Designed miniproteins, single chains, continued (3). Designs and how they scored, part 14

Each design is a single chain, and the fold is of that chain. pLDDT is the mean over its residues in the fold that is shown.

## One batch from the design tools (miniprotein)

Design m8453
Fold by ESMFold2-Fast:
Structure m8453 (fold): chain A 59 residues (1-59)
Amino acid sequence: SEFDSVLESLKKAAETMSVEDAERMKRTALAHFRQRYSPEEVERLEAELDKIIEELKKK
C-alpha cells in the first residue's frame, strides 16, 4: 500500500539520523499524515518511528 511504502521509507531514513533529526522528522511526518491517513495509520507511524528513536538513543 502507499502508506506501507511511505512508512518503510521513513523508517529507513530515521535509522540513518541522529536522535534530534529523527524526532524532527517524526513531528513533520505526523503533521502531514494526520491530513491524509486514518488515526490508526498515524498511531502506527508514531509507534514505529518511536521504536527506531529508542534504538538510536542506545547508540
Scores: mean pLDDT 83

Design m8454
Fold by ESMFold2-Fast:
Structure m8454 (fold): chain A 70 residues (1-70)
Amino acid sequence: DVDARLEALREEVLAILRTETDPAERRERISLLVNRTMNALIEEHPLDPEEVAELSRRIADAVAAARAAA
């Protein structure tokens, strides 16, 4: 379920933003989490390039929502 994974991503990014005090560590952890989420979704679902682009936008939106909530 893409929506469930994006919600989990948003919650994990929010937790990182609230608990990690080092800006460099925060950026690195978020970057790794985003990459892992993208790779997991691509592996679980056959995606064409347009679907990958849409997923990238949805991941960016989830991260932005977490930053706004932090």
Scores: mean pLDDT 82

Design m8455
Fold by ESMFold2-Fast:
Structure m8455 (fold): chain A 96 residues (1-96)
Amino acid sequence: EERRLEAEVAGTLTIITLTQAINAAKKGDYESAVKGAEFAIEQVRRLAELTGNYELGEEAVRHLEKARDAAKQGNYEEAIKHLERARDLVVEMVEA
């Protein structure tokens, strides 16, 4: 129950991080988009530990790595797509 609450809080914070990274990418803010994606990778790995949803966590991390790389190339449309998919996976991880 405490672990479940911790996972719910961690998931909510990860969703906030991803939403901020998406907004940064929409503005062409390279630094915030890249750092947001990198921080979200760490948050998703912790969330996988808390929930046991390692398969969904690995899929989310792969999308975040693609988002980071796309943002580094200035491809913000691709970065947004991968950030949004990672956010959807994070929601699934906390609901399972």
Scores: mean pLDDT 87

Design m8456
Fold by ESMFold2-Fast:
Structure m8456 (fold): chain A 71 residues (1-71)
Amino acid sequence: SESEKFLKELKEEFESLPEELKEKFDLDKDGKVTWEEYLIVRAKELKDEPIKFEFSEEEYKEAVEFLKSYK
């Protein structure tokens, strides 16, 4: 499905994420970018929304549902 293709593309981007971009996706500032943080940031970017929220289970759930319905 298109949703599966898009999520697969995002996973490949996440796995190849350069060090310079890690700060952008590090929402809890622990020096590590999790898959959950990556999806939240990408969902906010695609919605053209500012990335101003701390990581939460609700933000992750909303991001996943949005990305699954994207395209």
Scores: mean pLDDT 70

Design m8457
Fold by ESMFold2-Fast:
Structure m8457 (fold): chain A 89 residues (1-89)
Amino acid sequence: SKEMEKLKTLAQLLYIAAITHMDVAIRQTKDPNIRAKLQQLRDDFERQAKEYLEKLNAAQTVEEVRKVYQEFVDLIDDYLQQVDQLSAE
């Protein structure tokens, strides 16, 4: 359906935006210890995000796509909050 295609596309765009946000935080961080922690968060996020994107692509119903999409949005929010808190140190 168009709704399923739209949510899958939005998930890919949110993934790119989140990775970009993390990469900017890493580049702007001068403290090597904080940079290492940000890199670990980015790598952990990339691994988990790819699992959600695969699950989203495998979803066969609008209800399943909506559920996985919301779980993915929550994952992004949690990681970006951690990145922002760590970058403020």
Scores: mean pLDDT 90

Design m8458
Fold by ESMFold2-Fast:
Structure m8458 (fold): chain A 76 residues (1-76)
Amino acid sequence: MKTKLVISGTSNLGQSRRAVDEAKKVLEEAGVKILGESVHVGRGEIIVEGKLSEELKKKIQEAVSKLGMTVSFEEL
């Protein structure tokens, strides 16, 4: 199973990059394997191995929200 994180809420590539990096830091600290990432103007995506806990999703949402952005989670 894989999970895709979708980060949105900006029209700035640098803000998307920063939000992806902050989410990756939370994932890496939790021992989650990151399989891939992409960064676009207004959108960041991270694909990880496995299913994320509700507690970990909350931590990622809090980290991304500090940058004025939002994150959604899709099970693949």
Scores: mean pLDDT 82

Design m8459
Fold by ESMFold2-Fast:
Structure m8459 (fold): chain A 89 residues (1-89)
Amino acid sequence: SFASLSAAQQAGRMLLIVGDAIENNLEGVFDHAREVLPPVLKLLKELNELIKNNAPQEKIDEAKARLDAEWAAVLESIEAKYEEELAKL
């Protein structure tokens, strides 16, 4: 699970997935990423706005926890799609 990995391990695993998806022309992986990334980017922008406006620390912590959970879920979703597309080769 991506949620149990360090940030460096998450990045390394995603780089391997992206590299292999490019090498094997797994277009479905990139199509899926285009669908699942926008919501997590919205959460990142909301977190940055809270930080910029010096919101209470509890609000920042809540937003950070939501972003971390959604980001881990998106990474796992992309990996699952990668495994589906790889199985079709």
Scores: mean pLDDT 83

Design m8460
Fold by ESMFold2-Fast:
Structure m8460 (fold): chain A 68 residues (1-68)
Amino acid sequence: SSEAREHAVQAIRKIRQGDKDGAIEHLDKAISVANPEAAEHLQKAKEAVKQGDYDKGIEHIQEALRAL
């Protein structure tokens, strides 16, 4: 979905800006409208971001974008 894709892309932008809270907000929005496969990857991205592992967070978002 275009809405899930837009929020996933915004999450990457927030990670690159060092805005952890903004990244999590956009990941939650993406999860709420994503298909189940993409949502699993976005949930893994959220956990990585919560732990401060931004490289892993971006990797999981990229996997979600392939499933969207």
Scores: mean pLDDT 89

Design m8461
Fold by ESMFold2-Fast:
Structure m8461 (fold): chain A 77 residues (1-77)
Amino acid sequence: MSVGELAREMVEKAKEGGLSDEQAAYIVGLAVGLALEGASPEEVGEEAKRKALELGMSKEDAEEVGKLAKELAERIR
C-alpha cells in the first residue's frame, strides 16, 4: 500500500467514524506533518488516534486510524 493509498484509507475510515471531510483531512495532514518532522511511527499513530478520539470517533475506529497513520509514517521514513 502506497502513502497515497494509506492517506485515502485514513480519510475513508475517519469519515465512516463520523468525521467531516475537513476533520479527516486534518488528521491525515497531522500524521504526514509529524512524520516529516521526524516523529516515530509509534508517535504518529498515537497522535492520530488521540486526535480522532478528541473529534468524537469511537475507540475502535480511532485505533484503526492510528494504525493506518503509523503505517503511513513507516512508508514516509
Scores: mean pLDDT 84

Design m8462
Fold by ESMFold2-Fast:
Structure m8462 (fold): chain A 109 residues (1-109)
Amino acid sequence: MEVEAVVEITVKKNADGSYEVTDIRAFLRDVETGEWSDEIELPDELREALAKAAQEIVSDPSLTPEQAARRIGEKVAELLGAKEVVDASGSELNGEYHFRVVVRLELPE
């Protein structure tokens, strides 16, 4: 079954200048029907790996939010074993980064 995994990651800049991942959410969309799942729970190991990657990427001051989103999309695809990154978007407001990445997965039936 081909699905799109939508992963939303929020990263906040702390008062000391460090970055912290405050939220990671994931949803699946069936590519054929267009139906959305309820929010899925990612395994703790995967969630921790994504949080670490997002924090390291956002900590690079040379990257725009859009460039950071692309790098996060690549890491999401790598960690989920995805076929491709369909979309990656990032925005920043008041030291809070919001990323939305869409990757294509093939799930066993």
Scores: mean pLDDT 80

Design m8463
Fold by ESMFold2-Fast:
Structure m8463 (fold): chain A 68 residues (1-68)
Amino acid sequence: MMDDIEEGVLAIVIGVAELLRRKILRNRDLYGDLGDKQLELLDQIIEAAKRGDIDKVLELMKQLNELS
């Protein structure tokens, strides 16, 4: 169920994910294959957040954390 708080959190998630994506993309050579997988997850997080799919965002964020 979406509340104003959840809508605000999704906006923050998009901003943070885009920032992180740019940082990893710039440093891909340092992260190698791990960085590539992180970029894929970040793209999926941004897309899910834009759709308002909070459950998917949380699932993908957990996967991103496990990949680290």
Scores: mean pLDDT 76

Design m8464
Fold by ESMFold2-Fast:
Parts: sequence; structure tokens; C-alpha cells
Structure m8464 (fold): chain A 84 residues (1-84)
Amino acid sequence: SLLGLLEQFNNFLAKVPKEKWDDPEVQSQLEKKANELVEKIEGSDDPEVVAKAMGLDGGSRDKSAAPEWVRDLLSKVSHSVIGE
């Protein structure tokens, strides 16, 4: 389920302490999960999934406080929702 994957991704982000943002293992896992989300969002016609993905990019978090690679992943998800 795309909703389940979005929820798992959000839970994974919430569980990572800021000190572990520089952990290459954590970075690789987040990047892999984000790429899987992007592919599934692009193939989905579910407006609920689209709305949740938009919230992850702009509505609910200050992404300027996150490392650049996290901001890049969030931007990638947002672009998939727009259908570009």
C-alpha cells in the first residue's frame, strides 16, 4: 500500500535522531525508501497518496532545517506528485 509506505517513511524519519543524519547507512536507507516512494507515486492515481506526499514536502515541516540530501529527497517526492 502506498499509504503504508508513506507512513513507514514518515515514521523512519521521526525515529532518526539529528546526530544520525550524517550516518551513511541511514542516508542510504532513506534514499532507497524515497526512490521507491517516487516510483509508486508516479504510477498511482490515488488522490489521498498525492495529498499526503504534498504534506511531506511543504505543509508540515521546515525542510530548511534538514540536511541537503533530505531536502533533495523531499523535493523528488513532491515533483513526482506534480507529475513532472
Scores: mean pLDDT 60

Design m8465
Fold by ESMFold2-Fast:
Structure m8465 (fold): chain A 90 residues (1-90)
Amino acid sequence: MKETLEKFEKEIREITKDLPADVQAELESTLKEVRELILKDPDNPEVLRQALERLNEAFEKIAPHLTPEQLEKLKKVLSKIWLYLYYLAN
């Protein structure tokens, strides 16, 4: 689980590496919060839902800073995260 979450975080960092430092710092803070939330209670659907909502909010905030190609890559990572969390909850 932790290793899989860290792989998704690495993909997100690679996509967002050229963003302003302040935007990257806020994203890193959110990724840490989301990871800690999931790891605390990974079998709780409510916790997984909250983690996904926080992640979606962060992505909506950074979307204006992304190129169309970066946005497409980020959407693919988000879809993989959603499927993974759905699998954990069910």
Scores: mean pLDDT 78

Design m8466
Fold by ESMFold2-Fast:
Structure m8466 (fold): chain A 64 residues (1-64)
Amino acid sequence: SLGDYVLDFLRLEYEDPEKAAEWRKRMKEFRDKYGPLYQEKALEAAKNDPNPEARKVAIEALEG
């Protein structure tokens, strides 16, 4: 699911920042491909993450 995709990204940013950068690119492409409806749901999931650093990175990836 899209929520699982966001959670996987948050883990990658914490464990492997280089892979997280590749994932940011994929999320931008995903946003462009599927449009704002899917981005909104992913962004809501990211905003509810208890880890503030992971949340910030995911939000920046989805909005940037």
Scores: mean pLDDT 65

Design m8467
Fold by ESMFold2-Fast:
Order: sequence, then C-alpha cells, then structure tokens
Structure m8467 (fold): chain A 100 residues (1-100)
Amino acid sequence: SKLEELIRRFVELRQEYEKAVAEKAPKEKIQELAEKLLDAAVELVEAFPENDEAFGLAVVAALEASKYVPEKAAEALAFLASLKDKMSELAQRLFDLAAA
C-alpha cells in the first residue's frame, strides 16, 4: 500500500539519520538527512492526516531533528499543529505531551 511504502521509506531515512549521528558524521551530512527525514514525515502526514501512527512518527522526527535543523523542525511542528482538527483524540493528546 502507499501508506506502507511511505512508512518504510521514513523508517529507512530515520535509520540512516540515527547512524550518521551515532558515527559523528559531518554536521552538513546530519543536517541534510534531518531535512530529508522531516520532508518524508510531512509527506506521510499530508497523505494520511487521519493516521495516528503517521502523525506520531512525524512528531518524534521533528523533535529529534530540532537539534540540527531547528527552523525546519519548528515549521514541521507548526504544520502538524494545524492538523489538530483532523486528528483523533489520542493523536492530539500524544502531540500535546510531546510538545510539552
């Protein structure tokens, strides 16, 4: 399915990002991967705005990437917050806890 394909790509990008951070890759490489990870997270939520798993993955990615690309991470979090009216009650509570 398109959802499974997007989640798989997101997970692969997240693993590549985590490996680069763990191996202390150059800052420019980590920033590039963080931007790609955030772009994948936003695409996933734009395609499936009512999917709690997609929303949760995007929030976690934005919070983790904030160390390397804080402005882009803030934009992603603002985008996710704009979708609160389309989120389930569970997704809204998870977002509020993560953002606190």
Scores: mean pLDDT 79

Design m8468
Fold by ESMFold2-Fast:
Structure m8468 (fold): chain A 65 residues (1-65)
Amino acid sequence: DALTTATAVLNSGKFRIGKTKEGTDAAALVHFYTLIGKTGQSLVEEAVKVVEAKDFSEFFGQKQK
């Protein structure tokens, strides 16, 4: 369900709520999935893509060359 998907996105370790732009975006994403996840399949699919990619570049540093 939407909550499971949103939780998986946060638990991927890529996003941190309130600490970075990505963290703020993650909070908005979780809010959207919680509110309309069952009625907004496209948004759920985007969360699944993020979880599957497991992109942790935010933690390693946005200034990495």
Scores: mean pLDDT 47

Design m8469
Fold by ESMFold2-Fast:
Structure m8469 (fold): chain A 80 residues (1-80)
Amino acid sequence: MKLTNEQRRELADLFQKAIQALLDGDYEKAEKIIEEAKKLFPQLSEKIEEVYKKIKKAIEEGKLEEASKIYKEFLDYLEE
């Protein structure tokens, strides 16, 4: 996929905000942020949903290192 550097930063920022909301236990806020990301990047909607669900599950299970790894792998995916 061919995202601009600006688009990659915007999507990364939205994911960071959603992850922080999940860590704070604010699931409604996290869901709203991810829905915004899916609207801004409809071509990535399925991938955004997939990655978000994996991160949410890892955080709910207390696997913060796994959540961090999933997020990093997503950022690497956006560079290619």
Scores: mean pLDDT 83

Design m8470
Fold by ESMFold2-Fast:
Structure m8470 (fold): chain A 72 residues (1-72)
Amino acid sequence: LSEEARRAIRLVAQGKIDEAIEFAKSPEASVEARVAMAEALILKGKFDEAKEIIEYLRKVDPRRAKALENIL
């Protein structure tokens, strides 16, 4: 995992969901970081927040977005 992806997962684990989502929407966040964020949110039971990140991913990587939707 990249450092950015690890940071995203850490924010979700700490319950800083709003900060994690804000980071995932930033132009600096990689596709890998957004995928890791969505997976962490799903594991945390934050399905609405995960859907928001998945919708963003659908515009740049529809294949990975569909895979994450199948977990929901």
Scores: mean pLDDT 76

Design m8471
Fold by ESMFold2-Fast:
Structure m8471 (fold): chain A 80 residues (1-80)
Amino acid sequence: SEEEGRAEMLINLLVIAAETAVFVVKEYPHIPEELKARDLAGARRAVEEVKRLMEKYGIKNPFLEDRIARIEKEIEELEA
């Protein structure tokens, strides 16, 4: 459906946004801790929304699940 297609597009954009936020925190160690915390919090919220949309629309995608798991692992490692 058009609604499902839009949800899939939003999921992809949110995953890219979360990956980008994690990448910035990893690659730019000199950014202020407050900005790192903000970016990681944003990535966590994006992952939560992706999981909500996947559940709502019954989306089962192993590649997306792997990307989500990687993002969550990297967030945990960067918050340690």
Scores: mean pLDDT 88

Design m8472
Fold by ESMFold2-Fast:
Structure m8472 (fold): chain A 86 residues (1-86)
Amino acid sequence: AAAAERAARLAEASARAVAIGDEIDETKDEEVLKRLEEYAREKEEEFKRMQAEMDPSDEADRERYEAFLLEVVEKAEEILREHKEE
């Protein structure tokens, strides 16, 4: 049950990421794209490190990984929102 619920939350985060991608494609704002690319570059190294250090069988490690992915999605949404509010 818990694993399926977490998988559902990750699927929601993935759907949000796809929606972000669609909004980015429509916007085509170079400044927003650069900000998102810089953030993605910073987080890519953290992501690789987390994947290398995590035990996917450990519930706490899985929760930490899920929180990291959600944080990345939320920050991307924040960057896009700042552009939209302008």
Scores: mean pLDDT 72

Design m8473
Fold by ESMFold2-Fast:
Structure m8473 (fold): chain A 68 residues (1-68)
Amino acid sequence: SHMEEEIERRKKEADELYKKANELLDQLSGYPWAKEMKEAFDKAIKENPEKRYGYAKAALHIAEVMKE
């Protein structure tokens, strides 16, 4: 069904976005804020897995903005 296709698509998008955010944060791992940010988002997603897509998008945006 269309709803099942949308759920699957959003799960894949969330996984890719979070992977990209983690890669950017890992590149910045020499900065204390980057480590703290990664830990905070990992905890948030663990506690609220249904919000993974939103958290992944937020993490990526913050990582890209703070990368400078």
Scores: mean pLDDT 74

Design m8474
Fold by ESMFold2-Fast:
Structure m8474 (fold): chain A 86 residues (1-86)
Amino acid sequence: SLPPPDLSTLRAKVEYLLQLIGHLLAQKKPLEEIIEKIREKAEELGVPEEVTELLIEIARIAHEDPTAGEELEELVEKILELIEEE
């Protein structure tokens, strides 16, 4: 499976979960399995529920329509805006 990176920041945790989503989509996993793994890993990492729900929405859209690149980009940007970093 995908090895964990340094997960010291919320941004790093989100980037890891985005990589996990891409990995599971590339493996052609069922949507329900992808959602379950996102929820489990986000809870383990202490990711806020609002961010977790946006990650799940990315997984749903990408699974249903792989050509929805603009919509996926907008959701990724929204997640990054929720993560304030100094």
Scores: mean pLDDT 77

Design m8475
Fold by ESMFold2-Fast:
Structure m8475 (fold): chain A 56 residues (1-56)
Amino acid sequence: DLERRLAQLHAALGVLEAALDIAKSDPSVSQETIEEIERQIEELRRERERVEAELR
């Protein structure tokens, strides 16, 4: 179910984007942690692009 997979990716991206915003607003959070979250977001965005291409 590509539609279900797309919905899951949208939800996961929303959670990670919120976490990234919180992490960037907190000076006690390490740059390494911020970079890790950014990498996860990039990976999910690539997966979303693949799923969207299959739905077209």
Scores: mean pLDDT 83

Design m8476
Fold by ESMFold2-Fast:
Structure m8476 (fold): chain A 75 residues (1-75)
Amino acid sequence: MKKEVKDQALKAAEEAARSAVENGVSKEGALKAALTAARQTLQNAVSDGKISKEEGEELFKELKPEIEKIVEKLV
């Protein structure tokens, strides 16, 4: 379950970053979109009872540097 949630959050972040770049958004805007998508995915997982709020916060901290690297490669 945690691995699936982590994979979904990363995928959502990557898709949001790609969409932002394709629509001419700045690197900073693409990063904000990616971080927002990841946070939203984690919040949905918490609401669905798949992970705890604390697990969601730890996963977001762990994913943040990975998301930053993805955005840097796309922009």
Scores: mean pLDDT 82

Design m8477
Fold by ESMFold2-Fast:
Structure m8477 (fold): chain A 88 residues (1-88)
Amino acid sequence: PSEKDIELEILLSMVRMMISVTKIELKKAKEEGDSEAEKITSEALQQLSDLERQMEAAVAAGDLDGAKALLQQALQILQQEQQELESL
């Protein structure tokens, strides 16, 4: 693998880690019966899952700039989720 291929794999792994954390948050919201937190977290998880698919396509194409832009979008989704959860 090239240095660029390694960087692309790391970026994809970061998005997958974000999805894993969000799944844990969703499970916690469901266990606590927090319907508002469940809604916010499920919407974030859906958006992150769509970005994972786009990131997989960018990795397959060797599109490092596109992959970096998708990671920035994923970070914005997590920031929005955090703000919405803190506003409850």
Scores: mean pLDDT 89

Design m8478
Fold by ESMFold2-Fast:
Structure m8478 (fold): chain A 85 residues (1-85)
Amino acid sequence: RAEELLRKAAEKAKELAKLGEGETKKLGETAAAVARGGIDSGDYRLGGRLVAELGRQAAELAKTEESKKLGEEVAELGREAEEAA
């Protein structure tokens, strides 16, 4: 369950990295890398927590509604992954 949620978070974070600019793009790239790191290490709780925080920051800094929505989706998937771990 947690691994599946982190995999979905990585996909949404990649979309955020493609559509975002500046800090939002970097946060999307970092969130995707952190999600994969959580999957590879099996530390789903820490991975989910960090992804949730990165998604929240991306949503706050987003300049478009689309980027904001993606940041919120990444944050939600990260929170669910932490809770499922």
Scores: mean pLDDT 83

Design m8479
Fold by ESMFold2-Fast:
Structure m8479 (fold): chain A 90 residues (1-90)
Amino acid sequence: AEATLPKAKSDGIVTVAARADAEPGLKVTVEIESSGKKEEFTLTPDQPAFSIKVKKGDTVRVKVEGPSADAVQVTLTSLDGGETYTATVK
């Protein structure tokens, strides 16, 4: 399952969070396509969310592996405008 965020209009934070009904141990890969940077996380009930800083102009792709991969939400929050974009991984 995958979600692609729109190009960031300002510096911001991307938060990846699993729903409470998700199976533990979801593996998440976050890719910043503009820089080619990749980071990997494991979401658990004890640590259900991770946040990554992004810069204006970054495009972020999130890939989730597991039986409940669609239970992951990805949120982009702009630091300058207070704008929030939310996508569900599918």
Scores: mean pLDDT 74

Design m8480
Fold by ESMFold2-Fast:
Parts: C-alpha cells; structure tokens; sequence
Structure m8480 (fold): chain A 81 residues (1-81)
C-alpha cells in the first residue's frame, strides 16, 4: 500500500509495517527519493494499492502514479481517504 499525504508518501505492507518513505521537497514540490524506495519495495510485492489523502494536490498524485509504474508495479486501485 502507498499512502499519499501532502507531506509525502509512506510505503506499507499489508500488515501496516513501514517499508519506506519519501518526503515532498519544499524547493521543488516533488517527491525526494520515492523512485529509489519503490525499487527497494519491489523485492517484496508487485501490486500496489494507492490511498490518497483528500488534501493532496493532483500533481503529487500523478507523480506517485508515474513513479510506481516506472518502478514496475501493477496499480490495482487508487482511492481517496
């Protein structure tokens, strides 16, 4: 599961254990280190669910979707929470 918040992304397994994090860079507004963390997490699973906080800008959501696909994940769902 990828949890997307205004502050960044948390990569969790199905039990809620944190496998990695990426933070929003205050200078660029982009996600720092997300691609590297996603590549590491791909050792453990190939399919991801993306949960998006209601306050997350669409630009950030699109960046997460793009980098998850680039890392070779199959996106099975995207939902706002």
Amino acid sequence: ILRVTPDGVVIEDENGNVLGRAVVDPYSGGLRGLLDELKKARKYFKEVEIEVDADVPERLVQQVLTQAKQSGFNIVSVRTV
Scores: mean pLDDT 76

Design m8481
Fold by ESMFold2-Fast:
Structure m8481 (fold): chain A 82 residues (1-82)
Amino acid sequence: NPALEAALAALKKDPSIENARATLEAVRATLADYRPEDRDAIVEALNAVIRYMRENPSKESLELEIEAGVLELELAVLDTTP
């Protein structure tokens, strides 16, 4: 998924709340049209966002960390359905 890969690359290059939010938006969009081949990219993106939030705690980062956790649970539900 080019949009998800671009958002993740931007977050890795410039760790910021804006790039973390953009990465979660890309994950949410990818989950709305979920393909099993996107699983590893989604997991990597969610882990990158969660890592950024833990290293940069703030009110905004806490909200995004909760949202990332919800998306991770949605992925787990989709991944258990054959």
Scores: mean pLDDT 80

Design m8482
Fold by ESMFold2-Fast:
Structure m8482 (fold): chain A 56 residues (1-56)
Amino acid sequence: MLTAEKAREAAERAFADGPAGGAAAGGMSYVEGLKLGNEEAAREGKEWYERGLAAL
């Protein structure tokens, strides 16, 4: 199950490879969090998505 911590770790690893990867990972976590009703994971994913886009 997706947790906020797992969403953050996935986004951090992808962001280390590049901001575009971080944005993509954050966006995926946001969508998955919404599908699962996990608001904490969705919020974490959205923040990383926006951060990745801002760093491009």
Scores: mean pLDDT 73

Design m8483
Fold by ESMFold2-Fast:
Structure m8483 (fold): chain A 57 residues (1-57)
Amino acid sequence: MSRATQDRAIRALLDYAVENNLTKVGAQEATEALVRRLGLSREEAEALVREMGIPEE
């Protein structure tokens, strides 16, 4: 994926964490947040989360 796409994803996850009072976001939470906020498919969001190095649990 492009650097711009990753930057948008990081921004969306930071905003999500702040809005939900989270100190960290796991892979499952990050995937759901990206689907809801950026309109990505679940598979696209999961791939992006893996590229960002967020561990799966």
Scores: mean pLDDT 72

Design m8484
Fold by ESMFold2-Fast:
Structure m8484 (fold): chain A 66 residues (1-66)
Amino acid sequence: SPLEKSIEEVRKISQQVLDDPSVSRQEFIDRVMEVVKKLVKEASDEEVVEFHAELQRILDQLDAQL
């Protein structure tokens, strides 16, 4: 599904940031925003809500590791 693919893509972006400290905050934001833009065009309101909740969880996990 677009939701599952988008969540997996954000997880990969988060892992890349942890693995490569040269990735800037702006590059991270830009990559995540591209995933969000694609999802919003294809997803239902319910899927967008689920994505937002999972994105928040991923961001909290990333913040805890930094």
Scores: mean pLDDT 76

Design m8485
Fold by ESMFold2-Fast:
Structure m8485 (fold): chain A 83 residues (1-83)
Amino acid sequence: MKKYHPDYLRAVHYAIEHGRLPPSPSGWDLPSLGHGRIRLTGADVRDIPPTASDEEIERIERENSEILRNDPELQEILKTYGY
């Protein structure tokens, strides 16, 4: 049986590569509207606030990438589903 939706897997892959969530399509069950912390597979990542400076954006993206890359569960999920 499928454990994860393809859109979710794409979001996880994007987040690992870019340190941020992709622009959320309507209908995502995510708390991201450009603010706060987002939960992906148990990992808390920071959303990029609209008021963030360029330096803050780079810092948040770097922090998020590190959080997600250090989650072995996310890497294993992506491998299992061919991403």
Scores: mean pLDDT 59

Design m8486
Fold by ESMFold2-Fast:
Structure m8486 (fold): chain A 65 residues (1-65)
Amino acid sequence: MEHVRQGLEALRAGDLEAAIRHFEAAVRAAEDPTPIEKLAVVEAARHLGGEAARRLAAAMRAARA
């Protein structure tokens, strides 16, 4: 779960672009990405607000092939 940890650190630092890269990698690697997606959206909303959470959710959805 290294990418999840790095994504959360990026959100806490205010770096949405880094968070997107790490969470995209995390959802691609996961057998079930649903818990990661829920965690990432909640934490993005908490640290950066609803628009950041929407952008991260869209990026994670697009990363799922």
Scores: mean pLDDT 84

Design m8487
Fold by ESMFold2-Fast:
Structure m8487 (fold): chain A 72 residues (1-72)
Amino acid sequence: SLSSLPLREQLLRVADYVLANADKALEAGLMTEEEAEIFKRQAEVARELAETIDDDEELLREAERRIEEIVR
């Protein structure tokens, strides 16, 4: 599962998932163009964070909260 991976891998996989699926959700009418752009920008931030973190669980929880907020 995702939670069994190192923190860096978890952030990258979540970011990749959002980037891969935001445009599909937009095409399906499940979100607006503005919402899709917000999701993609937040995914880019998560990717950048993954490049700079160590295996700190606190940073993972913060990143997970931010990503969860944008999918609400």
Scores: mean pLDDT 73

Design m8488
Fold by ESMFold2-Fast:
Structure m8488 (fold): chain A 106 residues (1-106)
Amino acid sequence: MEEENLRRVVAALLEAINRGIGAEDQVPETRAAAEKLTPEELRQQVESFRQALIDAARALGMTDEEIERLKELFDRALQGDPKALEEVSALAERIFRERNAAADAA
């Protein structure tokens, strides 16, 4: 179901981003919040995460080709590909971890 796929993507990305920025203690609250979202709110959150992830990737110096690959993985995860969801979640955690570390180094 599209709604179930959107909810899985939102929950996985919230968990990955919170792990990346060192906010793992907020993971249960973000999962509970994701379960309360309407399908329209889930779509809005997905687009917000897509944009935030692309912006963070650009800030870290990722190439246009790497960003395009990231968009393709995100789209495949939204289509219900569990491997793509695993890969985009791992990339999101890494990107936000590196972005946070770069901010601390400045």
Scores: mean pLDDT 74

